# Ledger of designs, part 104: designed miniproteins, single chains, continued (2)

Each design is a single chain, and the fold is of that chain. pLDDT is the mean over its residues in the fold that is shown.

## One batch from the design tools (miniprotein)

Design m7603
Fold by ESMFold2-Fast:
Structure m7603 (fold): chain A 92 residues (1-92)
Amino acid sequence: MEKIKELGEKAKEYAEKGEYEKALELVKEILELAKKAFEEEDLEALEAAIKEIEEVLEIMKKKGAPKEVLLEVEIILGMVLIMLGVLKLILS
C-alpha cells in the first residue's frame, strides 16, 4: 500500500509537468503491485492502486496528454478494476 501511494504521488507530479511517458511507467509499476495485491487478496492495496491511477488519469486528461498514453492508462485502470471486482466476489 505505501509503495503504491508513493508511486502514485510521483506519477501525478510527472503528469502535472507534462512528462506523460514517465507517469505511464510509474502507473505500470502500480499495476505490478496491484497484481501482487490480487494474489495476496489485499483489497485495500487494490483500492489504493485504483485511486492513484484514477487521479493520474484525471491530471493527464486535464493537461491534454496524447490519446495513446490516455488509452494505456485507461486499460491499466480497467485491469485493476476487474481484479478488485473478482476478488470481492471470491471473498463474498
Scores: mean pLDDT 88

Design m7604
Fold by ESMFold2-Fast:
Structure m7604 (fold): chain A 83 residues (1-83)
Amino acid sequence: SDEDLIASGREAARRLAEEARERGDEETAALLEALAAAISSADDAVRALGIEILYATLVSLGKEEEALEAVRRRAAELLARLA
């Protein structure tokens, strides 16, 4: 269900944010926390895009920095739509 998917995505984003924070990457941690908040948004389109980005991040865990950079760019675009 969407609720289960949102809960799983939010938990994954928080875990990745903690990992980023532990290595001193506060920028990535802040973006992942913002994405976790966006995935809980009342805007259905924003929520759906947030879920897609988090899913892509989960699939890309342990991959090149380029994959994480792509997630950062998409998260920034999502946040811009909320502003």
Scores: mean pLDDT 66

Design m7605
Fold by ESMFold2-Fast:
Structure m7605 (fold): chain A 82 residues (1-82)
Amino acid sequence: MTPKEKEIEKKILEAVTSLPDDASVDEIVEAVGKALGLTDKEMKTQGVRSGLLFGAGDVLLKEKIRRKRAKELLTKWIEEGL
């Protein structure tokens, strides 16, 4: 992994772990997007939303935390057309 990729994964992990354990997929996407410096308008674009769904789900699976939400994030990424 590049140093930049590692920094992004750390920001994703910190954003998600700041939320309650029962936080929804949409709450996770919003928190991660804001932690990465994205605006509300940018987070509503399909490409940005797709990247947030995959990025959050992948990080959570690798770290073995919130595994149910990680699966839901990745499922939504597939269902929304990548």
Scores: mean pLDDT 78

Design m7606
Fold by ESMFold2-Fast:
Structure m7606 (fold): chain A 95 residues (1-95)
Amino acid sequence: SLEDVLRETLERLRAAKTADEMIDVLEEFLKWGVENLSYDELVEALRQVRKELLERLDEAGNSGDMDAVEEMIRVLDYFLRLEGKALGEIRKRES
């Protein structure tokens, strides 16, 4: 179910230690989401994923770890590009 896959994705994001590991998790989730979700379901799931990434960015900023901040900005930038492409693909399929 969406709830189970989303929960697993958020858990894997929290466990990820590098930007590349987070990007791999995000790519896997978005590919699954495009294949299995409606547009509205993906929008809501991506809002929860984005919230998790923003909380991690805030934590890095508050710790003063500028390398972690730069890695999280890279992850967020990549995520936003993937989100746009994924939502576009679902919209084309549903139209």
Scores: mean pLDDT 86

Design m7607
Fold by ESMFold2-Fast:
Structure m7607 (fold): chain A 82 residues (1-82)
Amino acid sequence: MEELEELGRKLSKEAILDFLKKSPNAFEILRRAVEETGVKDKPLEELLDDPEFRSALVRAVKEIEGDKGFEELLKLQKKYEE
């Protein structure tokens, strides 16, 4: 779990947005992350600027889409790394 927090903090906003655009479970992933962090009534762009929210999103991806979804998110992160 701590490893997922570190990955979330390093994950780019662009990688997360690209993943969510392509995921059929984007709504459920976002809902889970919002529930875990307790934040609401903020635009998605502002939420993704929060490293804790990004960590919660990574955790939700793993819980909802399993290892395959998590691997796809990591591949997107690698593409957006400078």
Scores: mean pLDDT 75

Design m7608
Fold by ESMFold2-Fast:
Structure m7608 (fold): chain A 94 residues (1-94)
Amino acid sequence: APSPLEQLKAMLEAFIELLRELAESESWSPEVKAALEALIGELRATVAATPADAPLAEAVRRLQAVLERHKARHPEIAPLTAFLIRELEELAAS
């Protein structure tokens, strides 16, 4: 069975793919696309920097820190970053 950390990484990969598809949408402004691309880059870097044996709580804390920074810096994507923060909180609580 996949570990909680493997489940978190799979969920995050799905979110990154969704963000990539949103960034490629013709309906988004250049500012929104740039904010989404910046978020995707830092989420990927955070996953890559997280040790395979890291506790789930540590991985969640690192990802929440990234999302909170992007929420603060990029109000144009704040509803999306807030949604992802809530999803991580629900995963950590389960």
Scores: mean pLDDT 76

Design m7609
Fold by ESMFold2-Fast:
Structure m7609 (fold): chain A 90 residues (1-90)
Amino acid sequence: SAKVKEALTLLDYFEEEAKEVLSEEVYKKVKEILEEARKMLEEGKPLEEVRKVFLEKMEKVIAEIEDEEQKKYLEYLLKIVEDNFEKLEK
């Protein structure tokens, strides 16, 4: 599906941007959440379900970040993923 391929590309974008700013410990948690989202997409889960699970788990990780600048940047990246996933669901 073209929509699934675009969703995977959005997750790849998020991973590359997050990798540049996060510690290895936090990045490992983010990577596990990304791999879960990728697996859900490959298993044919609805894009809306994948978005909701990804956002809920990422918000929990972001809440644990002590660096305010890193936290705000990740919140910004998460909003980009949310908005683009919602467009793909239509």
Scores: mean pLDDT 85

Design m7610
Fold by ESMFold2-Fast:
Structure m7610 (fold): chain A 70 residues (1-70)
Amino acid sequence: SAAAEEARRDELSRRVAELMGQAETLQKIADELEKLADVSPEAKKLAEKYRTLADQLFEEAQRLVDEIAA
């Protein structure tokens, strides 16, 4: 039914928003940690880790966007 299809798209849209929000938060944390990279090797490693996680979440969000568009 059209209602079930709309509910599914709404569910996927909420999931996309959640993933994008998490990715943006991790990216902002990575940006702050990178400011400390010259004085903290640990901060540099954490920044790289959070960048990688943010990229993975953005990729997952894009897959769901493609599913919504189909």
Scores: mean pLDDT 86

Design m7611
Fold by ESMFold2-Fast:
Structure m7611 (fold): chain A 55 residues (1-55)
Amino acid sequence: SLQDRIDGLRTVRDDVRRQLARLEADGGPPERIAQLRDTEATLDREIAALEAQLA
């Protein structure tokens, strides 16, 4: 279902956010931080598009 898809993407986004927070706290490589930020932005857009279909 659309709801199951949204829930799955939210779980992935939470994992990405945890990884990003760790890398930022550790002063990790800027290129890895940028990649994770791009991934989070993509997930945010996909989730928003799916949520719009439920409205």
Scores: mean pLDDT 88

Design m7612
Fold by ESMFold2-Fast:
Structure m7612 (fold): chain A 68 residues (1-68)
Amino acid sequence: RPHRHVVVEVPNGASVEEIAAKLKEILGVSDETARRIAEDLVNAKKEKRAYVVYEVDGVTYRITLKEV
């Protein structure tokens, strides 16, 4: 199965809504899916996990949040 690594770059202190907007632009997913991934990324950062994994259109994405 195809695997891709995606880095979502956001300003330091970005909201879930800003992260979701970037995810929607990068992955082309629905608003609901983008928000779910954004919430999972925020939770992963809180839990000190390096990435989250999501399958979109048969592609498995490793998604990392980077604050700049």
Scores: mean pLDDT 81

Design m7613
Fold by ESMFold2-Fast:
Structure m7613 (fold): chain A 111 residues (1-111)
Amino acid sequence: MEAAEKGIEAAREGARAAQEGAEGAEKSGNKKAALAAGIAAGIAGIGAGVGKATKSAEAAAVGARSAARAARLGAEEAEKSGNKKAAEAAREGARAAEESARRAEEYAREG
């Protein structure tokens, strides 16, 4: 498979992980955590979409990296909520988004 397809798929995986983190943060009732995680999911979705539309692994990688950073901020806010389940879901989403960003960057470098 071509590096571009793998990079775009990795960005899409990051978008999905960020969305799962956002859902966890929303269940915490913490508006800041839900907003931060929601922004991460939105950024990841845009990055993956641009990558697909342009067939650019590099565009997908940039979007995935931005989403991973935003997801981390959302996880930190969810942890402050005191809701253990929401914090765990947000942290897991942030970790998965970061891993997907690294893979997308690697595939972009190969293309």
Scores: mean pLDDT 69

Design m7614
Fold by ESMFold2-Fast:
Formats: sequence, C-alpha cells, structure tokens
Structure m7614 (fold): chain A 81 residues (1-81)
Amino acid sequence: MTPSMQELLAQAQQQVDDARRLVDEAIARESDPQEVLRLQVRRLMIEGSYTMATRIKNEDVFRANVDATLADIEALREEIA
C-alpha cells in the first residue's frame, strides 16, 4: 500500500469503529428481535466491505471501495438516527 492509501484506510477504520459503536448502542436500545437482527447484519456488511478494501492493491479500485463503504456507513447513520 502507498502512504496515501494507508492514511485513507486509517480514516476509514475510525469511521467503521464509530459506526460499530452506534450500531451496538442502537441494538442495546432495541426490543424488536427482527430489528436487532437487521442491525447486526448491517454491521457485518460494513465490516466485510472494509476488510475487502484492505486487500485491494490497485489505488483507484481501493479508493472507490473505501468511498462506497463510507457511503454505506452514512446511510446506516441516517437509518438509526
């Protein structure tokens, strides 16, 4: 990875960690088992997308995948707001 990719990855990791915390807080407040399952699935999908991005060697493809992951995190924040 280039230094630029490593910096972007570190920023994305922080956003993933923040999203994970928000989902865990939402799950703790939720009494509907179906909604809890939905939130757990969304968290796993975001974590999976981030993990896949860490394995990409092409910088353009890497940036596109990180941007998509960050957009998915933002959509999730809007859903649980």
Scores: mean pLDDT 81

Design m7615
Fold by ESMFold2-Fast:
Structure m7615 (fold): chain A 88 residues (1-88)
Amino acid sequence: TKELILARFRVLAASGMVFVGERVYKNVKDKTKEQLEKAIKEVEEAIKIAKESAETARKLGDESLVKKAEEVIKRAKEVLEKLKKALE
């Protein structure tokens, strides 16, 4: 369905946002407090997008997409914790 195609694109977008956050953390020593705060906000938004997409996928019976969205959420939570610790 069109809703499922949109949910797939949203999971890909959220994965990309998490990847950017992971890259910010990899170079955390060279990042300003403002850059870390922006990365935290973007990763939190990625979690929200992935959760909404997981709900859509679950409703439409796409178990594969639910699993992919859950993997994005797990990665996002891991990098979010690391970014928050770096911010103090």
Scores: mean pLDDT 88

Design m7616
Fold by ESMFold2-Fast:
Structure m7616 (fold): chain A 80 residues (1-80)
Amino acid sequence: MLMSPKQAIDTVRKSIAALSEEKAAMAEYIARKLLEEGFSVGTATRAAIYVALGASREQLAGRVGEEVAEAATRAAEAYA
């Protein structure tokens, strides 16, 4: 991996900047958890945005795959 953890989080923050503060905070938490599990910055950011926007586990699985959807849903439950 050529991206440092700090650069990964900075990329996530830029990608979620258009969300409300509340949704951006949730998305950053979910993305951080997915990055810790070894998912790519792009996958982590996309899944986090979908969850913050209210996507169901089934909708996530169709967009990012079942493994990522399960991890993102688990992170969202831990955030609440």
Scores: mean pLDDT 79

Design m7617
Fold by ESMFold2-Fast:
Structure m7617 (fold): chain A 91 residues (1-91)
Amino acid sequence: MDQIKQDIDNAKQYIKNGDFDSAIKHIQTAVDGMRQMQQQGQVDPNMVDQVSDNADTIFSISQQKGDQDTKKKAFQINIDVGVIYLDDAVR
């Protein structure tokens, strides 16, 4: 939990600084941690929302910049987080 929150907070700082590659890496690490926690029945819906919000921000900015690679990575994060949320909800 604390590590996932730290990765989310780090991603927010990287987004603020315009370093989207580092932001994506930290968000992907948070998603991996959330997947592991989901297998243990410990997913926090608030963490799902925060990761999704960060991915949406990167998606929007990368779309405006024409960065298709970063945009695709942000979109994939939203899919991955959505799957974690649905799997937890329908258990």
Scores: mean pLDDT 78

Design m7618
Fold by ESMFold2-Fast:
Structure m7618 (fold): chain A 86 residues (1-86)
Amino acid sequence: SNLAKLAELEAKINELNAILATLQNVLKAPQSVVDRVQAQLAEAQRIADFLRTASGDRTPENEAALRARIDAILAESKAILAATQA
């Protein structure tokens, strides 16, 4: 895999972890909000693991769709963070 693509993937997972930590430790968000972001992080981590491994089912089109899903998860988690800070 391209090192730049792996670095971008790791940066997005790190950003999701930072959002979760802020919700839990700084904002003391309700458990329902924490659970939702934890579920989103778990999905993003599963997708990231798939993208890091060799797979016979992996195509450029499928990879693009999976990266777009991580971007959507990150956007949703950022929106949850913003709403919780309001």
Scores: mean pLDDT 81

Design m7619
Fold by ESMFold2-Fast:
Structure m7619 (fold): chain A 61 residues (1-61)
Amino acid sequence: SALQNALEELSKIPNPSKEFTDALMALFADPSNLDALNLLVVELKKLGREDLAEEVRKAQE
């Protein structure tokens, strides 16, 4: 699935923040968690990974 592919790619990011890691784990445990999705999108945009942010958001729709 697109979400699984996005999560696998996100796990390759070196030195993620605690906020990023917590959001990723929360979204993995509950893919319908909109708070975790929004936090993950913000953190991905900070890393310049707008492409992954959009893929993760689209996978939850």
Scores: mean pLDDT 74

Design m7620
Fold by ESMFold2-Fast:
Structure m7620 (fold): chain A 100 residues (1-100)
Amino acid sequence: LSPAEKELLALAEEIARLHYEYYQALKAGDYETAEKLKEELEKKLNRLMALLYEVTGDFEAAVQTAKEILEAIDKGIEEGKSLEEIKEEAKRIVLEAVKK
């Protein structure tokens, strides 16, 4: 994997973790922690979209990939999947987005 692809995979894992923890914080009524996690999630999503655009040259595809990752995390949480299963799905989505 290229350095950019390695960073994209690391970002996918961090986004999955942050979004998962954000939902846990909301369910616990810990709105202060949820707000902090939301800020970090937004930073990671912006970096993911920027790096996907740099790698693919397609900004609309980068935005759609970010949406697909968030939707997959939401679905995984609803289905009771483990964080590790959710991380692997997020990584799969990123790899498909950069595939030729």
Scores: mean pLDDT 87

Design m7621
Fold by ESMFold2-Fast:
Structure m7621 (fold): chain A 85 residues (1-85)
Amino acid sequence: STPLKPEELAEVAEEFAKRMEEEGRLRLAEAYRRAAELLREGKVNEAKIIVYEAAFEEAIAEVPEEEREEVREKYEEVLAELRAQ
């Protein structure tokens, strides 16, 4: 497989931002735009963390309250793993 260059990864993130904005997912759109800037700087893990945090904040709003604790625990586990890299 041909690896994507930093600029190409950033362009993909900008395309995701546009798609999220068209779907009304404004927080996630902003996260992808910030991720594009980080990707251009080679900060891949920081870009992943920002998108993951924004995706969680959107997803938890749609989760039934009785399931939120389990979803949050899984989120914190994945976030800790990403931060350890």
Scores: mean pLDDT 81

Design m7622
Fold by ESMFold2-Fast:
Structure m7622 (fold): chain A 71 residues (1-71)
Amino acid sequence: KVEEILEKHLKELKERLAKAKSSAERAAIYDEVLDELLEDLKDAPIEEQLKAVQEFHNFYAELEGVEIVTA
């Protein structure tokens, strides 16, 4: 289910970010894990995809102290 997929990728993101040594490396990790999340969610309803992506971004922003931007 979407929630389980999201939780798996949030855990991976946190673990990989803890090992990162630079801002560039952290950004690359975010992009890579987000791409994996989107691939796993490609067949899910659009509303669930958008919610999962938003939660993933918010989690990353909290870890990095970055402003959360929504359109």
Scores: mean pLDDT 78

Design m7623
Fold by ESMFold2-Fast:
Structure m7623 (fold): chain A 99 residues (1-99)
Amino acid sequence: MKISVGEPRVFNEYKGKIHALFVISAEDEEGPEKAVQKAIEFARELARETPGVLDVAVLGIEVELYDPKRKGADALVMATFESEEGLEAFRRLAEEKIA
């Protein structure tokens, strides 16, 4: 299974806390619904294993018209980190899990 994690977009910082938005894409031979499920589970596992995650919300992306040639995001993730160090730990664990 191939999973890709998009570059986090920091949209707010307050008192050292970082709010970031990013997308996850998964490849699955069983189709788009299974790809979405795998992307959601990957996001949940990554959040549970990352120290310094304060809050996380994961939204599966429903696709009305599926075209494999135009593969996009399968899950949208909003996460709050206690510090920039927590965000870097999240990036490192994501890279380790997709390698």
Scores: mean pLDDT 71

Design m7624
Fold by ESMFold2-Fast:
Structure m7624 (fold): chain A 74 residues (1-74)
Amino acid sequence: MSPEQLQLAQKAVEAVAELIAELRAQGAPQDFIDRVQQILDNMKQAVQNQDLQTFLANLRQLGQVLAEYLKRLE
């Protein structure tokens, strides 16, 4: 990763941690919280390894999990 990519990836990790707090506050099912937590842990590892491809793959998975959750909200 470039320095600029690394800074944005670190900021995204912070945003996902805040998202988990919001999901808990909204009473999201534990399975969704666990899935987002696993993605966060994978994203943190990708940042430590400066692995952009793994980071982007986890961002895609995050989008899919969030889309599933939002579709369940009425």
Scores: mean pLDDT 88

Design m7625
Fold by ESMFold2-Fast:
Order: C-alpha cells, then sequence, then structure tokens
Structure m7625 (fold): chain A 92 residues (1-92)
C-alpha cells in the first residue's frame, strides 16, 4: 500500500514538474501526501524512499501555491535523534 502511494506521488510530481499550474495534480498530490502522513503516524515511520518522495511532493505543492522554486531536500538528525526531511524553497 505504501508502494502504491509512492508510485502515485511520483506520477503527480512529474505532472507538476511539467505544468506547475496543474490544479488536479496539486490536489491529488496533497491527498496522497495526507495518506502517507496518516500511515507514518499510525506505524511510527515510513521507509526512506517514501519520506524522500513525500518531501519532494510537499516542496512542489508549496512552490506551486506560493510562487516559489523547489530547489532540493535537506536531510538531518534533530536533537532527539529523529531523522527529519525538509523541502528547500526559494523565491524565483
Amino acid sequence: RVEELIKKARELIEKLRANPDDQAAIDGLEKTLAELNRIAKEEGSLPDEAMEVATEGEGLVLAARYGLEFVGIEKFVDENGNVIYRPLLRRR
């Protein structure tokens, strides 16, 4: 089920990269990310691949909605030993 969500997220990410104004892709990606976040909360973690795809998707959605550029993903370990993924955004 996580693998299916990763595949769907990848397809929607590719659509958004091709057309940043694709509202259906934005809405579909937000829904897919919400489901991945639900699984993460219930199971305590997602595979690294799922976290990376979710972070890229989040970055592209934020870029599309706020007129920003998604430039990459930052991965770090916080003070409590948790692995954190963050989308990096900048003004165009």
Scores: mean pLDDT 80

Design m7626
Fold by ESMFold2-Fast:
Structure m7626 (fold): chain A 101 residues (1-101)
Amino acid sequence: MDNLLLEAEKYLEEGDLDKASILATLAAHFAINEAEKQGHTVLAEAIRRALREFNEALGNGDVDRARAVLRVLRDAFEHYLRTGDAEAAAKIINDGLERIR
């Protein structure tokens, strides 16, 4: 998952918004499926929210906002992979998105 988000950020920097969207969607989809499989519905919904905001930023040409959303997702996924704490990971996403304005 982290490698897909890093690759998505690279494609954003290169101006390939279509590839960035595909890779971010794949990373989010894998994370949502794993969260739902573990019963972490709040985390799954936070990831869906982040993906919607990422695609909205791309649709508006706001590359800086799109990059910030990817970084929030990466921080949350890194935390979840290290700790297994889905509540903390969801909070990282929701708090991070509230700061992106």
Scores: mean pLDDT 86

Design m7627
Fold by ESMFold2-Fast:
Structure m7627 (fold): chain A 100 residues (1-100)
Amino acid sequence: ADEILAVFEEAAAKLREIAEEIEDPEAKEKALEIIERTVAGVRAYLAANPDASREELAIAAGSALKDMANEMSKVLTPEQAKKVEEVVREALARLRELAR
């Protein structure tokens, strides 16, 4: 559980760094809001499911990362969206290894 949450929170931190590079203040605010909402949702899921397996937690975290990337892509430039996709791809690979 802690390892999966750590991977998710590390990815979220990298996504916040990408969001901080956004020059448009409205797009930046929306990107940060998406990240914070997703982080809160994952933490709530973990609190509600203390008996969840590592595989179940990895699936939930991975789904949340994919949804977050998709929502952020609507407010990001193409270059920023590629950086988000890279962060999410790397995090999903780490979650997959932890689920084994």
Scores: mean pLDDT 83

Design m7628
Fold by ESMFold2-Fast:
Structure m7628 (fold): chain A 87 residues (1-87)
Amino acid sequence: SEADILAAGRVYALSMVQEIADEANVPKEERRRLLAELDARLRAARTVEEFVAVLQETTAELQARYPEHAALIERGTAVVIATVRAL
């Protein structure tokens, strides 16, 4: 079901952002807030297109905060979007 796709996509997106945060040495408290905010936004998405829009917005925000990791952020997000759309 689309709900199952969105749930799987959310877990994958949070895992990817966690890996990026680890690579970028984001402080524990900031990382916790970032992941909680993303989780809440993704849980509000009801369709794959709403989910994709949230990830694209989050990607832009993360690239602005961590420009040295912009390419990694873009690549990671693109993989999550492609995976969710293929399900």
Scores: mean pLDDT 84

Design m7629
Fold by ESMFold2-Fast:
Structure m7629 (fold): chain A 66 residues (1-66)
Amino acid sequence: AVEETLERETASLSPEEQARVRELVTAFISGELSFEDFVAEASKLSPAARRAAGIALDVALAERRA
């Protein structure tokens, strides 16, 4: 699940980075943030936070399957 992936992949990040990654993934899932905007915002994160965001996004897209 996306929530479990966020908890696992962001566990080693700072609280600020954990919050940022969660915010981006949640906004994308809710439709408040486009894929293009998600990628642009994720590119501003540290390499570790960007990796966590990418993994969580991949899980979110898989869970959105028809």
Scores: mean pLDDT 80

Design m7630
Fold by ESMFold2-Fast:
Structure m7630 (fold): chain A 88 residues (1-88)
Amino acid sequence: SGEEGQRILRALREGRWDEAIELVKESLKKQIKNMTPEQKERFKRWLKEKLGFSDEEVEKVFNGDDEAIEKVARLIVEEYRRLIEQAR
């Protein structure tokens, strides 16, 4: 929801990277459970094409594997951190 997004943005703005990763991870778990088949196919393509995930890693994400979902959350937060730290 918008409230979850605001919590994530606040953690990112405050440089609370570990908290941001956990918040993104929990948000992803909720989103994955509520995805339509079409949304799952789009998310699968994004994981493979943008994050370089293998078919096995993608399957783990959809099966709710905690480590796999945390890896996605970490990559999202790291990309955001790079954008704000490297912006000139």
Scores: mean pLDDT 83

Design m7631
Fold by ESMFold2-Fast:
Structure m7631 (fold): chain A 95 residues (1-95)
Amino acid sequence: SREELVERIIEVVRELGRVALELAKERNESPVKVATLALLTAGLYFEALRLYRRKAPVEFLEEVLRELERLLREAPSMSMEELIERLQALLERMS
């Protein structure tokens, strides 16, 4: 259902935010990169809530969920620059 998809999207966004910030800390990334990651993950969270309110099509929600789950799996192998670029692209797509 749409509600279940949005709940899962929100859950994955929260987990992605946690993982991204942990990776930045482990890699001793600059405060600017850490702040950028925090802002991007907050943006993704708000856009996920907006998708719920906008009654987005199920097919679009499934695409967003698949991309978020892929990004979550790939995050540990990405550079911080690549992760920021991928988060920004996804945020723009969800807008």
Scores: mean pLDDT 83

Design m7632
Fold by ESMFold2-Fast:
Structure m7632 (fold): chain A 67 residues (1-67)
Amino acid sequence: SKAEQVEALRKALAGLKKDPTPVVARAAVHELSKVLTPEQAKRLEEALKGGPEATIATLEELLAELG
């Protein structure tokens, strides 16, 4: 559901901002892929190539789009 997506995105964003490493970013995107749409998951997979900062920016964009 949209509420589950928002909760998961907020949790991932908080965790990644606290520990902005590639390992944490990759783990967060993997968990999010279970609740996000294929299009949203693909955007995060692409963001991972830009590192933790790019992943944070994409998480914030997805949260803004869903809120």
Scores: mean pLDDT 85

Design m7633
Fold by ESMFold2-Fast:
Structure m7633 (fold): chain A 68 residues (1-68)
Amino acid sequence: EEERLERQRKRVEELAPEFDKAVEYLHSAVVIAIYKRKKELNIPLSPEEEKDYKEALERMDRVEAEFA
């Protein structure tokens, strides 16, 4: 039935930008959790890891500010 396929396609298209944003948020949360755990275990972070951690925190703050 075409009505069902049209409804499903339209919902996917409408949700795609929000889904990408949610994926970026979850990615940032995972990165923060991993690097925070490394710091708790006294494992030194590389300069690239420190940069990634800082960028993840900044992304998190921006997303939270949008909903605060």
Scores: mean pLDDT 73

Design m7634
Fold by ESMFold2-Fast:
Structure m7634 (fold): chain A 96 residues (1-96)
Amino acid sequence: SALLEEVEKLIDELNEILLQMANETDPEKKKQLAEQARRVVDEILALIAQLSPHEKQRAITRLEATLTSARMLAFVKNDKETLDFVEELLARVQAA
């Protein structure tokens, strides 16, 4: 569906933001990227609520995989701030 395609596009956008955060050392830029990531997650969750049960499951699975990858990268980089941020986003997705 067109709605699922939009959700998948937003998940790709989220992945790009999270990869930028992983490589960013400037605290102000990192904060801006985190704010962008939160907005994209909020938009994804609002759209996911409108999907069929099957499409919702596919979207949530892909979103969780993206966040789990970001969590692993933050852990490997010993980036506690980004790790805590990504774990917060994962908890919000799992509660939805």
Scores: mean pLDDT 89

Design m7635
Fold by ESMFold2-Fast:
Structure m7635 (fold): chain A 78 residues (1-78)
Amino acid sequence: GPIVDAVGIKKDGSRKTFKNLTAREAAEKALEAAGAERGTFIAVGEDGTRNGGIGSVEDAVKVAEEAGATHLGVGEAE
């Protein structure tokens, strides 16, 4: 399955990093670190493919999978 490194951006702008996760684990942990049930997502694949979205864990998983993501950044949705 896809292996993703994730960054959750906290409300104070600090970052919490997670490594070697599934897309679902990455989405769940990054959203938890952001202190939110819904977030803004930026997924980046190995080839530089970028996909973005706003929503729940399920939306973040789809964004990451569609991008073939190696990296997922998540912050709180405004």
Scores: mean pLDDT 80

Design m7636
Fold by ESMFold2-Fast:
Structure m7636 (fold): chain A 80 residues (1-80)
Amino acid sequence: SLEEFVERLAEELGVGGVRAASDEEAEKRLAWLLSNHSEAELLAAAKRVLGLGDDATLRGALLRVLPESRVDELLKLVRP
């Protein structure tokens, strides 16, 4: 679920893992994580959370938990 993904992503990034009460809260927390971490840090953490290989992309990871329209909007927050 999105809530589980965001909780585990926050844990992997060292900012604490608290499960969001709703999909809206989870997406808001995800937006904060994406805004405050590098693409490399986010991808490394997402790979650990989802068990992805070395060829994985951050976009591909997010598409597993969110629809494409939300992924494309949220990726604008990520710094290179």
Scores: mean pLDDT 83

